# Ledger of designs, part 35: designed miniproteins, single chains, continued (3)

Each design is a single chain, and the fold is of that chain. pLDDT is the mean over its residues in the fold that is shown.

## One batch from the design tools (miniprotein)

Design m9149
Fold by ESMFold2-Fast:
Structure m9149 (fold): chain A 96 residues (1-96)
Amino acid sequence: AEEDLKKAEELEKQGKYSEAARHYVNAGWKYYQEGNYEKAAELFERAADLLEKHGGNPLAAADVYEFASEAYKKIGNEEKAETLRKRAEELRQQAL
């Protein structure tokens, strides 16, 4: 988790946003498996934001926003979960 997070931050500083997003997703899943849903949610949201803004693949961003939404549901932040789920649906509509 921490190694993937450090790698993601370094790649983001280099402007390698799609690669950074992949490492943020990997770190997020490791925290999710450990039961740290709060950290997982933050990392998935950051990855999705990078993919939406810089990745050129709205479907990939949508998938990661759904991962963030599920993690936010686990910590009881239903408002944030709904917001990110709606963003994922909007991105999927834009890809059609």
Scores: mean pLDDT 84

Design m9150
Fold by ESMFold2-Fast:
Structure m9150 (fold): chain A 107 residues (1-107)
Amino acid sequence: MTPLHEAARAGDLEAVRALLAAGADVNAKDAAGLTPLHLAAREGHLEVVELLLEAGADVNAKDNNGFTPLHLAAAHGHDEIVELLLRAGADPNAKDKFGLTPEDLRK
């Protein structure tokens, strides 16, 4: 897990900004295949999601189970993040390893 993963998971907007300015890989994957965008979307950190997308985060990145950031935002009921990811080009029909779309996981 990179410092950018930790900052994104924590919703630390200033740390995310500083790490990106220092050349952190916005699309780095941890051992589970999660990117910083996955973690920010899962935890409901709207401003961090916005900053990561502006920095070139892959909106359709899949973790080791085929979950995209959109799957995680939908599963956790983060409706504003779901809308933001869809505007950024997230695939609403992406299927995880279980054949489920983000809509199938929506709370």
Scores: mean pLDDT 89

Design m9151
Fold by ESMFold2-Fast:
Structure m9151 (fold): chain A 151 residues (1-151)
Amino acid sequence: TKELLDQLKKKVQELQNLVSSAQSLIDSAMTAMEMGPVHSLSGVAGLMREAANTVSEAAEKASEAIKLAKELEKYTGDLARQLAQAGQELLETLSELGRLLNEAAEAAEAGDAETTARKLKEAQRKMSEAQNKLQELNSLLQQVENLVNKS
């Protein structure tokens, strides 16, 4: 049980680092668009492609965390089930975020500043949703850890 928990904690930490990296890339793209969208579109496209790749990697870590949480259900019951559900909701949010980031990159590559700005704003909102879900996942993980440590 402790070994499964340690593996899950490691996957969630990797997931957190990737989500934070993707947020920094989105923030950089937002700043570039505010300073001069017409002069920044090529740079914005690159940042959005990198953010989409980072989000895709985060989604893989979320999928691995869900599998580990399901294995922990035998030992922690409902809390591990809730953790797996929170992980699934985060995975779905990250998949939507990745799509929005690729759409923003495509608009920027086409020189469409208006569509780039709109899609980037939608991606920023979806990133905020992903971070809220990640916070819920961490809260549930701490509850699972507390249960395992009592055993």
Scores: mean pLDDT 88

Design m9152
Fold by ESMFold2-Fast:
Structure m9152 (fold): chain A 99 residues (1-99)
Amino acid sequence: LGKKLLEAAKAGNLDEVKLLIANGADINAKDKNGRTALHLAAMGGHLDVVKYLIESGADINAKDKAGHNAYYLALVLGQEDVAEYLRKYEIKNSAKLKK
């Protein structure tokens, strides 16, 4: 379920994230703060999870309740590799991430 996906993404557990999505978990599920699995993985610096979520159709432009996307949260928390990946992917491939 969505809560398990959010927990797995926050922990950087790529295998669990893959399993949950394969079992129909909503990739764009939000927690009480409006944060998706992508937000939580980006905040934690879990680049492999971030890549998998984006390639699996996660909404890269999803905003949390403060209006922040995953890229902003990665920047603020000093997750340089994640921030750079999200910036490059968002700019070059946003049209392929139609949902």
Scores: mean pLDDT 81

Design m9153
Fold by ESMFold2-Fast:
Structure m9153 (fold): chain A 117 residues (1-117)
Amino acid sequence: MSKEELSELLLEAAFIGNLELVKELLEQGADVNYKLELEKELPGLKYFFNGATPLHLAAASTHPDALEVAKLLIEAGADVLAKARIGDKEYTPLDLAKEAGREEVAAFLAEQQKKAA
């Protein structure tokens, strides 16, 4: 499997909250900062996130394991300040967690963003 194919699977795994698959894909060399492009669709995604990283998708996830996935991605070197575009607006992972009402994930990402600034 190519690094691009592994990285596309990582976007899906992060969104669905599959902790074990996230770990496996990162160990196989998936790009933790891979960005979804408008021309690419992933299984289970209903909307296009131009520039969405695995961390953006974990932050928007309603899965119970979303926080643990976000932690794994940050430990693997995820860019907490990365920007994704939805329509006319740009979102960091923190912005998406807030928009999605994911209070626990948002609190964690706010702490990580403060350390990055």
Scores: mean pLDDT 79

Design m9154
Fold by ESMFold2-Fast:
Structure m9154 (fold): chain A 98 residues (1-98)
Amino acid sequence: MVEELVKAIIAGDVEKFKELADELVKAGGDINAKVEINGKEYTPLHVAVLYAPLHGTYEMVEYLLSLGADVNAKDSNGETPLDIAKAVGDDRLIEILK
């Protein structure tokens, strides 16, 4: 289920994302579960932060936080979602993740 959630984030499909995120949490799944993308491990929150500037899908980041996504989770590079937001220079993401 988390792999399908991450696919919806990458596609910018907000409606599918919300459906899958709600189903994952309702099923007792881990919203902080890591998925492998191009040989690196990411949580859904990391992926949402990476794709928000591309798709304008900042609401996916806010929705994941509302579901208990861990802002301190580290990806396979040791980076938090806030570290990624700072690296891409997106002030809106920095404010959301503070």
Scores: mean pLDDT 85

Design m9155
Fold by ESMFold2-Fast:
Structure m9155 (fold): chain A 115 residues (1-115)
Amino acid sequence: VNAQDSEGRTPLYIAAFNGDLEKVKELIAKGADVTAKDVKGNTTVNTTGGLGETPLHLAAGAGDLELVELLIEHGADVNARDDEGRTPLHLARRMGHDEVVELLERAGADLTARP
């Protein structure tokens, strides 16, 4: 369930990119790692489109509230940073997805790390 394609993308990343909520639920039920980080915080299998983005970054940037809620419920790292230092909260704010911003803030997004 965490196998990467030829571009290093996980099935969970691809499902999140497509906004396929049902496929994301299926993959999580089969043991997909929504954070893709080990106990030391190292990213192992959450390869993204060349920017270190997690599935939660994609959902937040797209404004997919249901997908954001699902990923957070299953342990997604709300403070994960991409290669540019952006969190899911940063992307949601940039795109004007106010409902996603509120959800991420309530879920413990670190507002002090983003002046």
Scores: mean pLDDT 66

Design m9156
Fold by ESMFold2-Fast:
Structure m9156 (fold): chain A 102 residues (1-102)
Amino acid sequence: LGEELLEAARNGDLEKAQELIAQGADVNYKDENGNTPLILAAENGHIGIVGLLLNTPGTDINAKDNKGNTAYDLALENGHEEIAEMIEEYAKKRGIKIELKK
């Protein structure tokens, strides 16, 4: 489940991501590089999967990969401004401080 969710997030497979989350996949599951589904979706510009993950209870927006990058950092670095704005709005509504720049 967790590994399959990482692949769905990397590849932009929104339907598969929805099915896996409904089956109880860990939305904060990490690969060997520390990437979560949110990190992979944000890095690759998969806005639909970012929206799905942000609407899933327990999603950690401040999870860091092994280089210290968050989903927010990688969205900005890759020019995915709309994804960065979605993460900002999520954080603001929930009183969460966005961690960025390590």
Scores: mean pLDDT 85

Design m9157
Fold by ESMFold2-Fast:
Formats: sequence, structure tokens, C-alpha cells
Structure m9157 (fold): chain A 62 residues (1-62)
Amino acid sequence: ALLIARALYDFESSNPELLNFKKGDTLLILERINDVAVRARNLETGEEGIVPLYYLEIVGEV
């Protein structure tokens, strides 16, 4: 099952490997990269990238 997360904070970066998001955005966690980072899709924008885990609250599974 894939995890659904909510962004706890705004994040914006010019680095194309990192996912940009706003507080309250819904993200689909695609894979765990390491203990502090995941690859996710922002369901509001359709963009994918790396997100630090401490920016996210896990809210469910699909």
C-alpha cells in the first residue's frame, strides 16, 4: 500500500530533485529513500520529487 501524507510546512527550492509544496498539500509517498527522505508526488500539482520526512504527517494508506 502507498502512504498518504499532508505537508506540515511550506517548502520551495530551485533544486529539480526536490519537491515543492505548500502547507496542507496532499502527497502520495512513492518510495522511501533513507531514514530522513522519501520520494513523493504532490497530488495538488502533479510534480514528483524528494521530500524530507519531518515536513510530512502520515494520514493514511491507499
Scores: mean pLDDT 86

Design m9158
Fold by ESMFold2-Fast:
Structure m9158 (fold): chain A 152 residues (1-152)
Amino acid sequence: PLRVLVVGASGVLVDLLARIARELGFEATGASLEDPNLHALLRQADLAVVGATMIDGKIPEHVLEGFREALSTVPGIPVIVVVFVSADTPDEVAERVAEELRRLAEEAGANVLATVILRWDSRNVAFNLAQYEALARTLREVAAQIEAARAA
């Protein structure tokens, strides 16, 4: 099975994404940006899922800098970018924030294979089934792409 590393500043988001990957049959581990083993875990990963939460219309600068520093240690690593936003966030804002993180990951040398925007309802803070299925589909598609490239 592919080794998936989930990296983020939010423990809740990291735990959620790692659980989804494990339920799909991947060897998934979560790590914070401050994890002392982060660089070793990245070198062992087949795929990194980098997750960030939008706060006040942006990803905090220290989170962006943490991703840049971490990803620059593993040039060419396959990456899925995940941005977590409230359901009431305008599409333009969510897409801009996701593009900023995607571009940062690419500039750090990562091979960005997908970008996912996950929405949550502020009145009902549970991650909904449709968003779970969309993320699961992206994970399966990216994993198949990595495995096909290795078999070629």
Scores: mean pLDDT 83

Design m9159
Fold by ESMFold2-Fast:
Structure m9159 (fold): chain A 80 residues (1-80)
Amino acid sequence: SEAEEFAEALLKRYDVDGDGVISLDEIKAWAKANAENPPSDEQAQAFLNSFDLDGDGVVSFEELLEVYRRIFETYWSNLP
């Protein structure tokens, strides 16, 4: 599904350690290396928090998948 493709793409982008989860440090490291205008630490934390559904401080593939499924369902249900 499209949600699975997006979840896998984010995990591959941020999971530089290959541990199967995304940490705040990985998000910040990616932003510093790849963004010309990187987000603040507060914005990076807010990004992680938007996917961190169980509050463990890291983002798993299952949490990414759930968030993207909700996004796609919301877009579909709100189309005029």
Scores: mean pLDDT 69

Design m9160
Fold by ESMFold2-Fast:
Structure m9160 (fold): chain A 68 residues (1-68)
Amino acid sequence: GLAALAEVAGLALKDAVDAGTPPTLAAQAVVNELVKKYGSDQANEVAKAILKKADFKAQGILLLKSVP
């Protein structure tokens, strides 16, 4: 479901940034995979769901900016 995708995407972005990947590049990689598998509308909904989570607000903003 959307909540599970949001959790996985938020954690993937956080882990990549924590490992030293630039935030914009990490966000673009996560969004590209979501768009490839689910389309841009679903990627946008996942980014919005992450933005609503207090612990992932910064990650949600980065993902929203990266959706085509």
Scores: mean pLDDT 75

Design m9161
Fold by ESMFold2-Fast:
Structure m9161 (fold): chain A 83 residues (1-83)
Amino acid sequence: ELIKEALKAYRNGDYDKAIELFEKAVKENPDPLAYYLLGNVYYIKGDYEKAAEYFRKAAELFDSQGNKIAAERYKKFAEKLKK
């Protein structure tokens, strides 16, 4: 349960472990929530370029799943971070 362990690390402020576990999870099964949380962790660490990339990936995956509202939200957030 990589997502569950990654969320535990994220809640505990262990951002490096959270990144490792979320990256492993999305490699095995792409999940828009995991991409969103990866974006959040990179944003907290000050890596706005990687944060924007992961928010864009979350938006693309939400769009492919028919969640147009979430897709538009995270796409705009990613665009705002790159400006």
Scores: mean pLDDT 82

Design m9162
Fold by ESMFold2-Fast:
Structure m9162 (fold): chain A 77 residues (1-77)
Amino acid sequence: SLTPLMEAARAGDVERVRALIAAGEDPNAVDEKTGKTALHYAAEAGHGRVAIELVRAGADPTAKDKNGKTVADLKRK
């Protein structure tokens, strides 16, 4: 299942992302079903502000999902 941080990242909820990071949520936690992190969900949904906050919190931009995709592969121009 998705962590609260992954759900907030997918929704583009910047304030909730900040609150969850401040509460000690792991920005590198992996969704076991998809292999995705909160950063993957933010990038896939196009939520650039959330992606910036996650990277500042220590999210790994080189992490791969189950399809071998990094956040760079999911970013639109």
Scores: mean pLDDT 81

Design m9163
Fold by ESMFold2-Fast:
Structure m9163 (fold): chain A 55 residues (1-55)
Amino acid sequence: MFDQAYQLADQGKFDDAMKIIDKIMKKDNSHNTVIKVVGTKIYIIGQQIDQQIKS
């Protein structure tokens, strides 16, 4: 599931990527999942910034 969020972010579908991450959090809010969610959200934000600057 995290792989789908990364793929969507790489395609510029940032809203869809964030929706997947939110769905993961709703199903599993364990410490390990929270860490992965934070890391993935940082990646998505980085891709948004990169595409806005380099487009």
Scores: mean pLDDT 76

Design m9164
Fold by ESMFold2-Fast:
Structure m9164 (fold): chain A 122 residues (1-122)
Amino acid sequence: SELHEAAEAGDVEAIEKSKEDVNAADSTGTTPLHLAAKAGHLEVVEVLIKKGADVNAADINGYTPLHLAARAGHLEIVELLIKAGADVNARDVNGLTPLDLAKKAGHEEIVELLLKAGADTN
């Protein structure tokens, strides 16, 4: 959708002006928030959350926006998603949490942040 394209591109003004459903998922279960979180577009993530984006939406692989931000190393987006009520213990289709993805990617500051936010170590 236009909103998906704007979120992936970091087009804050297009997100703010859009009347489309911010929670609309494509054929892979991907929402605009997934794309913005993966791409590192902090201001787009902020606007989508303000507009009522579901921070716990899961795509076809079970990835939440928090999984994608943690894997990509976007510390400020991880912090914002946690503050907005993201489930730090959400599991993808392979049983991996955002903490598992951050550890695998070597994002030590995100690992520390997730542990402080109540991520399970088991």
Scores: mean pLDDT 92

Design m9165
Fold by ESMFold2-Fast:
Structure m9165 (fold): chain A 130 residues (1-130)
Amino acid sequence: GELTPLHVAAINGDLKLAEELLKEGADVNNTVGYKGLSGLTPLHLAAMYGHLEIVEVLLKYGADVNAKDTDYGYTPLHLAARYGHLEIVEVLLATPGADVTAKDTFGRTPLDLAREYGHEEIAALLEEAE
């Protein structure tokens, strides 16, 4: 399906657009397909593309920190860990109810992805959070 304006704002890091859409009642947890992944929320996309301020505003508006995509079972934390976004990992870990040990369809945690992709500081942070 076509990307919603909130998904586009999350991909592009357009904080002003994201805030305007959320104030107007945009569904913070709406899912789309993008670049071979399906079931992606705006929070998945902001975490994947490293847009810290978008992550923060989405969480403020009730984004599901534990949302899983429908292809690999990736949470936003899996994507932040995989793509090396340390400050986003810190914000997601500080979110109440965050599942630090969530497993993807291959049995990999966010820690496993941080290790696989060579993000040593993220791996150390996730080891402390277990």
Scores: mean pLDDT 91

Design m9166
Fold by ESMFold2-Fast:
Structure m9166 (fold): chain A 85 residues (1-85)
Amino acid sequence: NPLAELVTERPEMLGLAGAMRDEDPRIVPLFIASALGDLERVKKLVEEGADINARNRGGYTALDVAIAFSRFEVAEYLRSLGAVP
């Protein structure tokens, strides 16, 4: 399980990964891209209609995830679109 290594090193990812399993499949890619700091994927997902203010089962938005993982370029992009924490 390639995700197990990442989750083991970062306990916060265990909770996020668990929440993502039961979440709307439309928001899961945005959360993963935000955690990874993949700005190009974030932009494509938003252009495809991803809800930038969607909250996971833990109450976190993609902006919250980007900030938690210190992905400042993604965080600033999401803020520029009106995303709220």
Scores: mean pLDDT 69

Design m9167
Fold by ESMFold2-Fast:
Structure m9167 (fold): chain A 63 residues (1-63)
Amino acid sequence: IDEEFAKFDKDGDGTITKEELKAYLESQGLNLTDEQVDFVIKYFDKDGDGTINKEEFKAAMTP
């Protein structure tokens, strides 16, 4: 989980921004629009701050 989060958290700031998520998805060959990236952020972002924190990411990865 910590290693998985670090793959998205490129700057090591403890949050996954829209830009970091988009960059990661592009590196995997996925061309998403800004609207699709916003949808993914909103799905994980329970705090409504526009970013995915480690706790939200961990909750989403746990069944």
Scores: mean pLDDT 69

Design m9168
Fold by ESMFold2-Fast:
Structure m9168 (fold): chain A 104 residues (1-104)
Amino acid sequence: KEKKLEELIEAARAGDWGKVNELRIELGIAPGEKDIYGYTALHLASMMGDLEAVRYLLESGKADVNAKDIYGNTPLHLAKEMGHEEIVKLLLEHGADENAKTLF
């Protein structure tokens, strides 16, 4: 499980979203669905700072831009926390709720 998650993160960093989707399916996670931590592919891409991956996921129509993880964080929250300004802008352009509240 941990090895598959590491492979998923490395594929995301490489911009190989075909492999990210394949690994998520192997882990039993559909492209738009949440894993046990509430993460979607869009959460991971936003956290990693992969602008091309975020664009691909949003343009594919498979990502819920306002999906929340187990702490109530959206991809926008993770992008802001990590300082990925271009990703923040891209998420807002695709309907991200700037006023979405976390559980804290």
Scores: mean pLDDT 69

Design m9169
Fold by ESMFold2-Fast:
Structure m9169 (fold): chain A 69 residues (1-69)
Amino acid sequence: IQEFKEAFSLFDKDGDGTITTEELVHVMTSLGEKLTEEQIAEFQRVISEMDKDGNGTIDFPEFLTMMAA
């Protein structure tokens, strides 16, 4: 949990407790995951469904849910 929180903070450049969908995709690809554009689109779709406010951002609890899935 502590490590995930620190990783989240590294990508939360604005310090507002959220990560943009673009930053999340970048994190996934930078971790050595070779995602197809189709898989990236699936991630964006799931993120959009979780982002009920339509902000295009992911907060820490949603980030943990994504990492656990």
Scores: mean pLDDT 64

Design m9170
Fold by ESMFold2-Fast:
Structure m9170 (fold): chain A 88 residues (1-88)
Amino acid sequence: VNEKDELGRTPLHWAAIEGDLERVRELLAKGADVNAKDIYGFTPLDLALAAGAPQEVIDLLRENGAVLSGPNEQGVSAGVWLVENGIL
């Protein structure tokens, strides 16, 4: 459940980006690290907010202890990074 891909993202990062409420719920129930950081320092909550995920996904992440990491060391926010790199 906490396997990292080439971007350092866990399945929870991608479920958060996709706004998949059921997948987020399943991953959290399986012990996913709600505050895992990718190679850019972004948490699942950072990416959910940047991607415009449904409020229900944001609420579920926050209820499970999710925190924002803030911008990376270069001051790039998750939203700016995702747009500039064509992920969004």
Scores: mean pLDDT 74

Design m9171
Fold by ESMFold2-Fast:
Structure m9171 (fold): chain A 67 residues (1-67)
Amino acid sequence: RKFSMEELEKYFNKFDKNGDGVLDFEEFGELLRSLGLRPSGAQLNRWVDPDGDGVVDFEEFVKIMTS
């Protein structure tokens, strides 16, 4: 399924519980599961942050969902 930009923004904001414009590892995992996706821990870790700050911003999220 292809997601619209508006739909992706809605889901991102729903799971951005802190309103800081990023999702942590747990929040991103919950978002993906709510969309019917079941990422492995290793896959999720590669998407969230290979550099170790542990967050996904909206640009990264859109790229993951639209690639």
Scores: mean pLDDT 73

Design m9172
Fold by ESMFold2-Fast:
Formats: C-alpha cells, sequence, structure tokens
Structure m9172 (fold): chain A 160 residues (1-160)
C-alpha cells in the first residue's frame, strides 16, 4: 500500500538527545537549535506530499508539544507519556496514534532511533525505519528495521 502516515519518535530522531536532556535538566524549553538538521524540512515535505504526521514519545505531552512548537509545524497527532498507560517499548502509543490518524498500520511508517522503536512498530503492524542520529549503531538497526537512514532528512525520498 502507499504510505499515508509517518509516526515519529522525538529523542534521537527529531531532536538531539544530549541537547534535549540538558534542556530538561535546566528547566528550559526546547529551541530550533536542538533539532536534528533537516528535520523541519523533512516533516514539511511529508505534509506537502499529503502524508499525515504523528509524534509519539515517552516524554511528557507538554514537552512534545513544545518541541512541535519549536519546529514551527503542527503534527496531526501528538502522543506523550501522559496519553498512555504503558510507554515504549509497548505499542500502545503507536496504536492510539494510528486510530487518531484513521490510517491502517500497513499504510504507516514508524521512524525511530532505537531497537525498541523497531520492535514496537513491528508489533503494531507498521513498517519501520531506523535513523542513525541516536545511540544505536546502523548495523544493529538494520537487523530490526525495514530500512535505515543516516537521518530523518532522507525520509521524504523514501516514502513521498
Amino acid sequence: APIRAVLLDVDGTLVDADKLNERIRNGEKPEASDLIPGAVEAVEALRAAGIKVAIVSNLSTEVVREIAEAMGIKPDVIIGIDDVELGKPHPEGYLKALEALGVAPEEAVLVGDTVGDMLAGRAAGMRTVGVATGGTSRELLAEHADAVLDSIAELPALVA
């Protein structure tokens, strides 16, 4: 089936994990400088192609909303840890996002930087794309993902 939705992780996928952890520790809001290079342009290209975008994270819903505001875009769905009973690696957040988007799992792609994301996406029936911008090696991601990219910046060329 054609791709109709992308579900994006935050930490290590959209935002530099070390920068985000420093912001949270200092009680500071995320800024555009904390984003992975090309992340904004990638999400805008997906939306321009008619692909729905959700953000799903184990971060608080408030922090996820502040990251979306820093990107200058409005995702179709935001799911934070406050929106679920079981956080990642449980697929609950992804399943809730798919329901809210009105998209079948087989028409969706999960994008994340961890093996746990790949396993949760597969458990939800989605295709999985690993990004090498987190702490997981490209080789280890390739064992669990349908595709591996150097960053989210390459995602539109794969799915749009």
Scores: mean pLDDT 87

Design m9173
Fold by ESMFold2-Fast:
Structure m9173 (fold): chain A 108 residues (1-108)
Amino acid sequence: MERKKNLLLAAMEGNLELVEKLLAGEDVPPLEVPEVLPMPIDFSKDPLNEALFLAAALGHLEIVELLLKNGADPNYRDEFGTTPLTLALAFGHDEIAEILLKNGAKLP
């Protein structure tokens, strides 16, 4: 439970080093959930794909690349059909959109 939560929080905050440690299976203390989140987070969903969604929305390019290298699905969709690519485009993260397309993301 805590590992999933820590991965999502680390990706949201843009902490590349912490994301690397969590993906490597290293022990990390539980992170506190901020009172105000930049977007809704469902901690019960697939943590790798949800972390990709958050990193793409928030412009964390190096975290997007790391998550994709670790098997995150560039075509992951939420209940509204939103993908990491649609979020990157919506928020003007052109380099992230290019990386997602190179990794097999489909245009909306």
Scores: mean pLDDT 74

Design m9174
Fold by ESMFold2-Fast:
Structure m9174 (fold): chain A 95 residues (1-95)
Amino acid sequence: ADGTDINALDEYGVTPLHEAAFNGDLEKVKELLENGMDVKAKDPFGYEALNEGVYLGYTPLILAKENGHEEIVEILLENGADPNAKVRTDEILPL
């Protein structure tokens, strides 16, 4: 029980900050950061399904960079995002 949050499913899923960065929602990114959202948030299980596939260690900064959202990249960097963050997509096991 110690260290187990009742909201663990929300904390370990795709964060609103990841989705806002992916979609280019600059105002939502600002709002989430002002509310204390972790700019360095990563999937703790090494899996993240945002749109399609599996992502290892995706951060909001990586999603903003890949989608060309320069203003969001700048805001995330100003809030302490790691500019050297890297992601690796592993093969999904055949179902």
Scores: mean pLDDT 59

Design m9175
Fold by ESMFold2-Fast:
Order: structure tokens, then sequence, then C-alpha cells
Structure m9175 (fold): chain A 67 residues (1-67)
């Protein structure tokens, strides 16, 4: 969706197609380091410490499934 693409663009400060822990901390300053680390681990299927757009979408949709 446009919302997810917009959010990814805000997180991807370097424009390299990946979101780092530092970038997440900048856009979510009220989130704890532990929460950010968990988000990255859950979305980062490759274990490289970076989140690409498909992984970001999975992270956002999984978190929304708490019905």
Amino acid sequence: SEELRRAFRLFDKDGNGFISRAELKIVMPNASDEEIDDMIREADIDGDGQINYPEFVLMMTRKSSGK
C-alpha cells in the first residue's frame, strides 16, 4: 500500500533500499532498543541486520494480525 511504501521511504534515510537499526531509531525515537532489535530480527529473514521492503511489509502485516 501507499502507506507502507511511504513509511519505508521515511525509514530508508540512505536511499539504499534497506532499513538499519539507526534509521528505525530516528523515525521511532519512543521505541526501546529492545523493541527495535526485535522488529529487525523478526523482519530480517537473511540475518544481515538490515530490512528490505518485502521484509518490512511482512513485519507490518504480521504485527497487524493480532486479532
Scores: mean pLDDT 67

Design m9176
Fold by ESMFold2-Fast:
Structure m9176 (fold): chain A 88 residues (1-88)
Amino acid sequence: SELEELFKKFDKDGDGVITKEELKEFLKSLGANPSDEEIERLILLVDKDGDGKIDFEEFKELLIYLGDKNGDGTIDKEELEYVLKLFS
């Protein structure tokens, strides 16, 4: 999927997790402009261990939280565009 390809692009170490900085870069690549405070709040919602890193499942949960209007646990391109508008 496009989302998995984008996640892997920002997972520079190939360890299956992304950092706060990589998450910010990912959102910017989609046209968003999140502040550091917004990124920190998003990480706190999904990173229960407090290591400051997000795996792919936590990343999906984050995007579903922000864009999934139906609560069905799926995210598509239109929901991603909606998420981007939240940071504009």
Scores: mean pLDDT 66

Design m9177
Fold by ESMFold2-Fast:
Structure m9177 (fold): chain A 62 residues (1-62)
Amino acid sequence: EFREAFREFDKDGNGTLSTLELATLLKSKGRLSEAADLIREADVDGNGTIDFPEFVTLMSRM
C-alpha cells in the first residue's frame, strides 16, 4: 500500500523523494496546507529528501 504510493511519488525511481517534489504533488491533490508541517516532521535530517520510512510516517499522519 505505502510502497505503491511511494513508487507513484518517486518519478525517477531512485528510492527517495525531494521535499519540493512531495510538496508539489500534495498541492496538486489539494493538501498543500498540511504538507509544510508534515514534510517538516518527516524530513528529520533536514537534507531535503524523504526516504521510504519517512514517507510511511508522513502518510500515516495524513
Scores: mean pLDDT 68

Design m9178
Fold by ESMFold2-Fast:
Structure m9178 (fold): chain A 72 residues (1-72)
Amino acid sequence: IEARVKEIVEEQLGVKPVDVNSSFIELGGDSLKTVELVSRLEKEFDVEIPLTEAEKVTNVSDAIALINEKLA
């Protein structure tokens, strides 16, 4: 899961390398790109992520934790 989330973040933002401590803003993302990234993660892992949860995702570690929570 962690490796796949990192790969998706790299693909979606077009930036490498991506670390678990990487902030989406530092990677050139903004609020809209972050929401688009979360939507990509929803499709990839076949999970539902409400907008209120998506808005709280600020870094790669947050994205990994959210996906793990939804898959548990």
Scores: mean pLDDT 73

Design m9179
Fold by ESMFold2-Fast:
Structure m9179 (fold): chain A 63 residues (1-63)
Amino acid sequence: MDPARVEPLIAALSDPDPAVRRAAAEELGRIGDPRAVGPLLRATRDPDPAVREAARAALARIL
């Protein structure tokens, strides 16, 4: 997979807007790149429950 596509989404997991973080986690799950596993594991601890759920679903798709 093209690394340029995954890196902006990993950065978006740190966005101040929880809607942006949720969308980034969901898209990382669709791409399925294992480089996202570490950042998504951190996102499972996010204060927003929708972001945590999206990160868990993404990890299930990648692993």
Scores: mean pLDDT 80

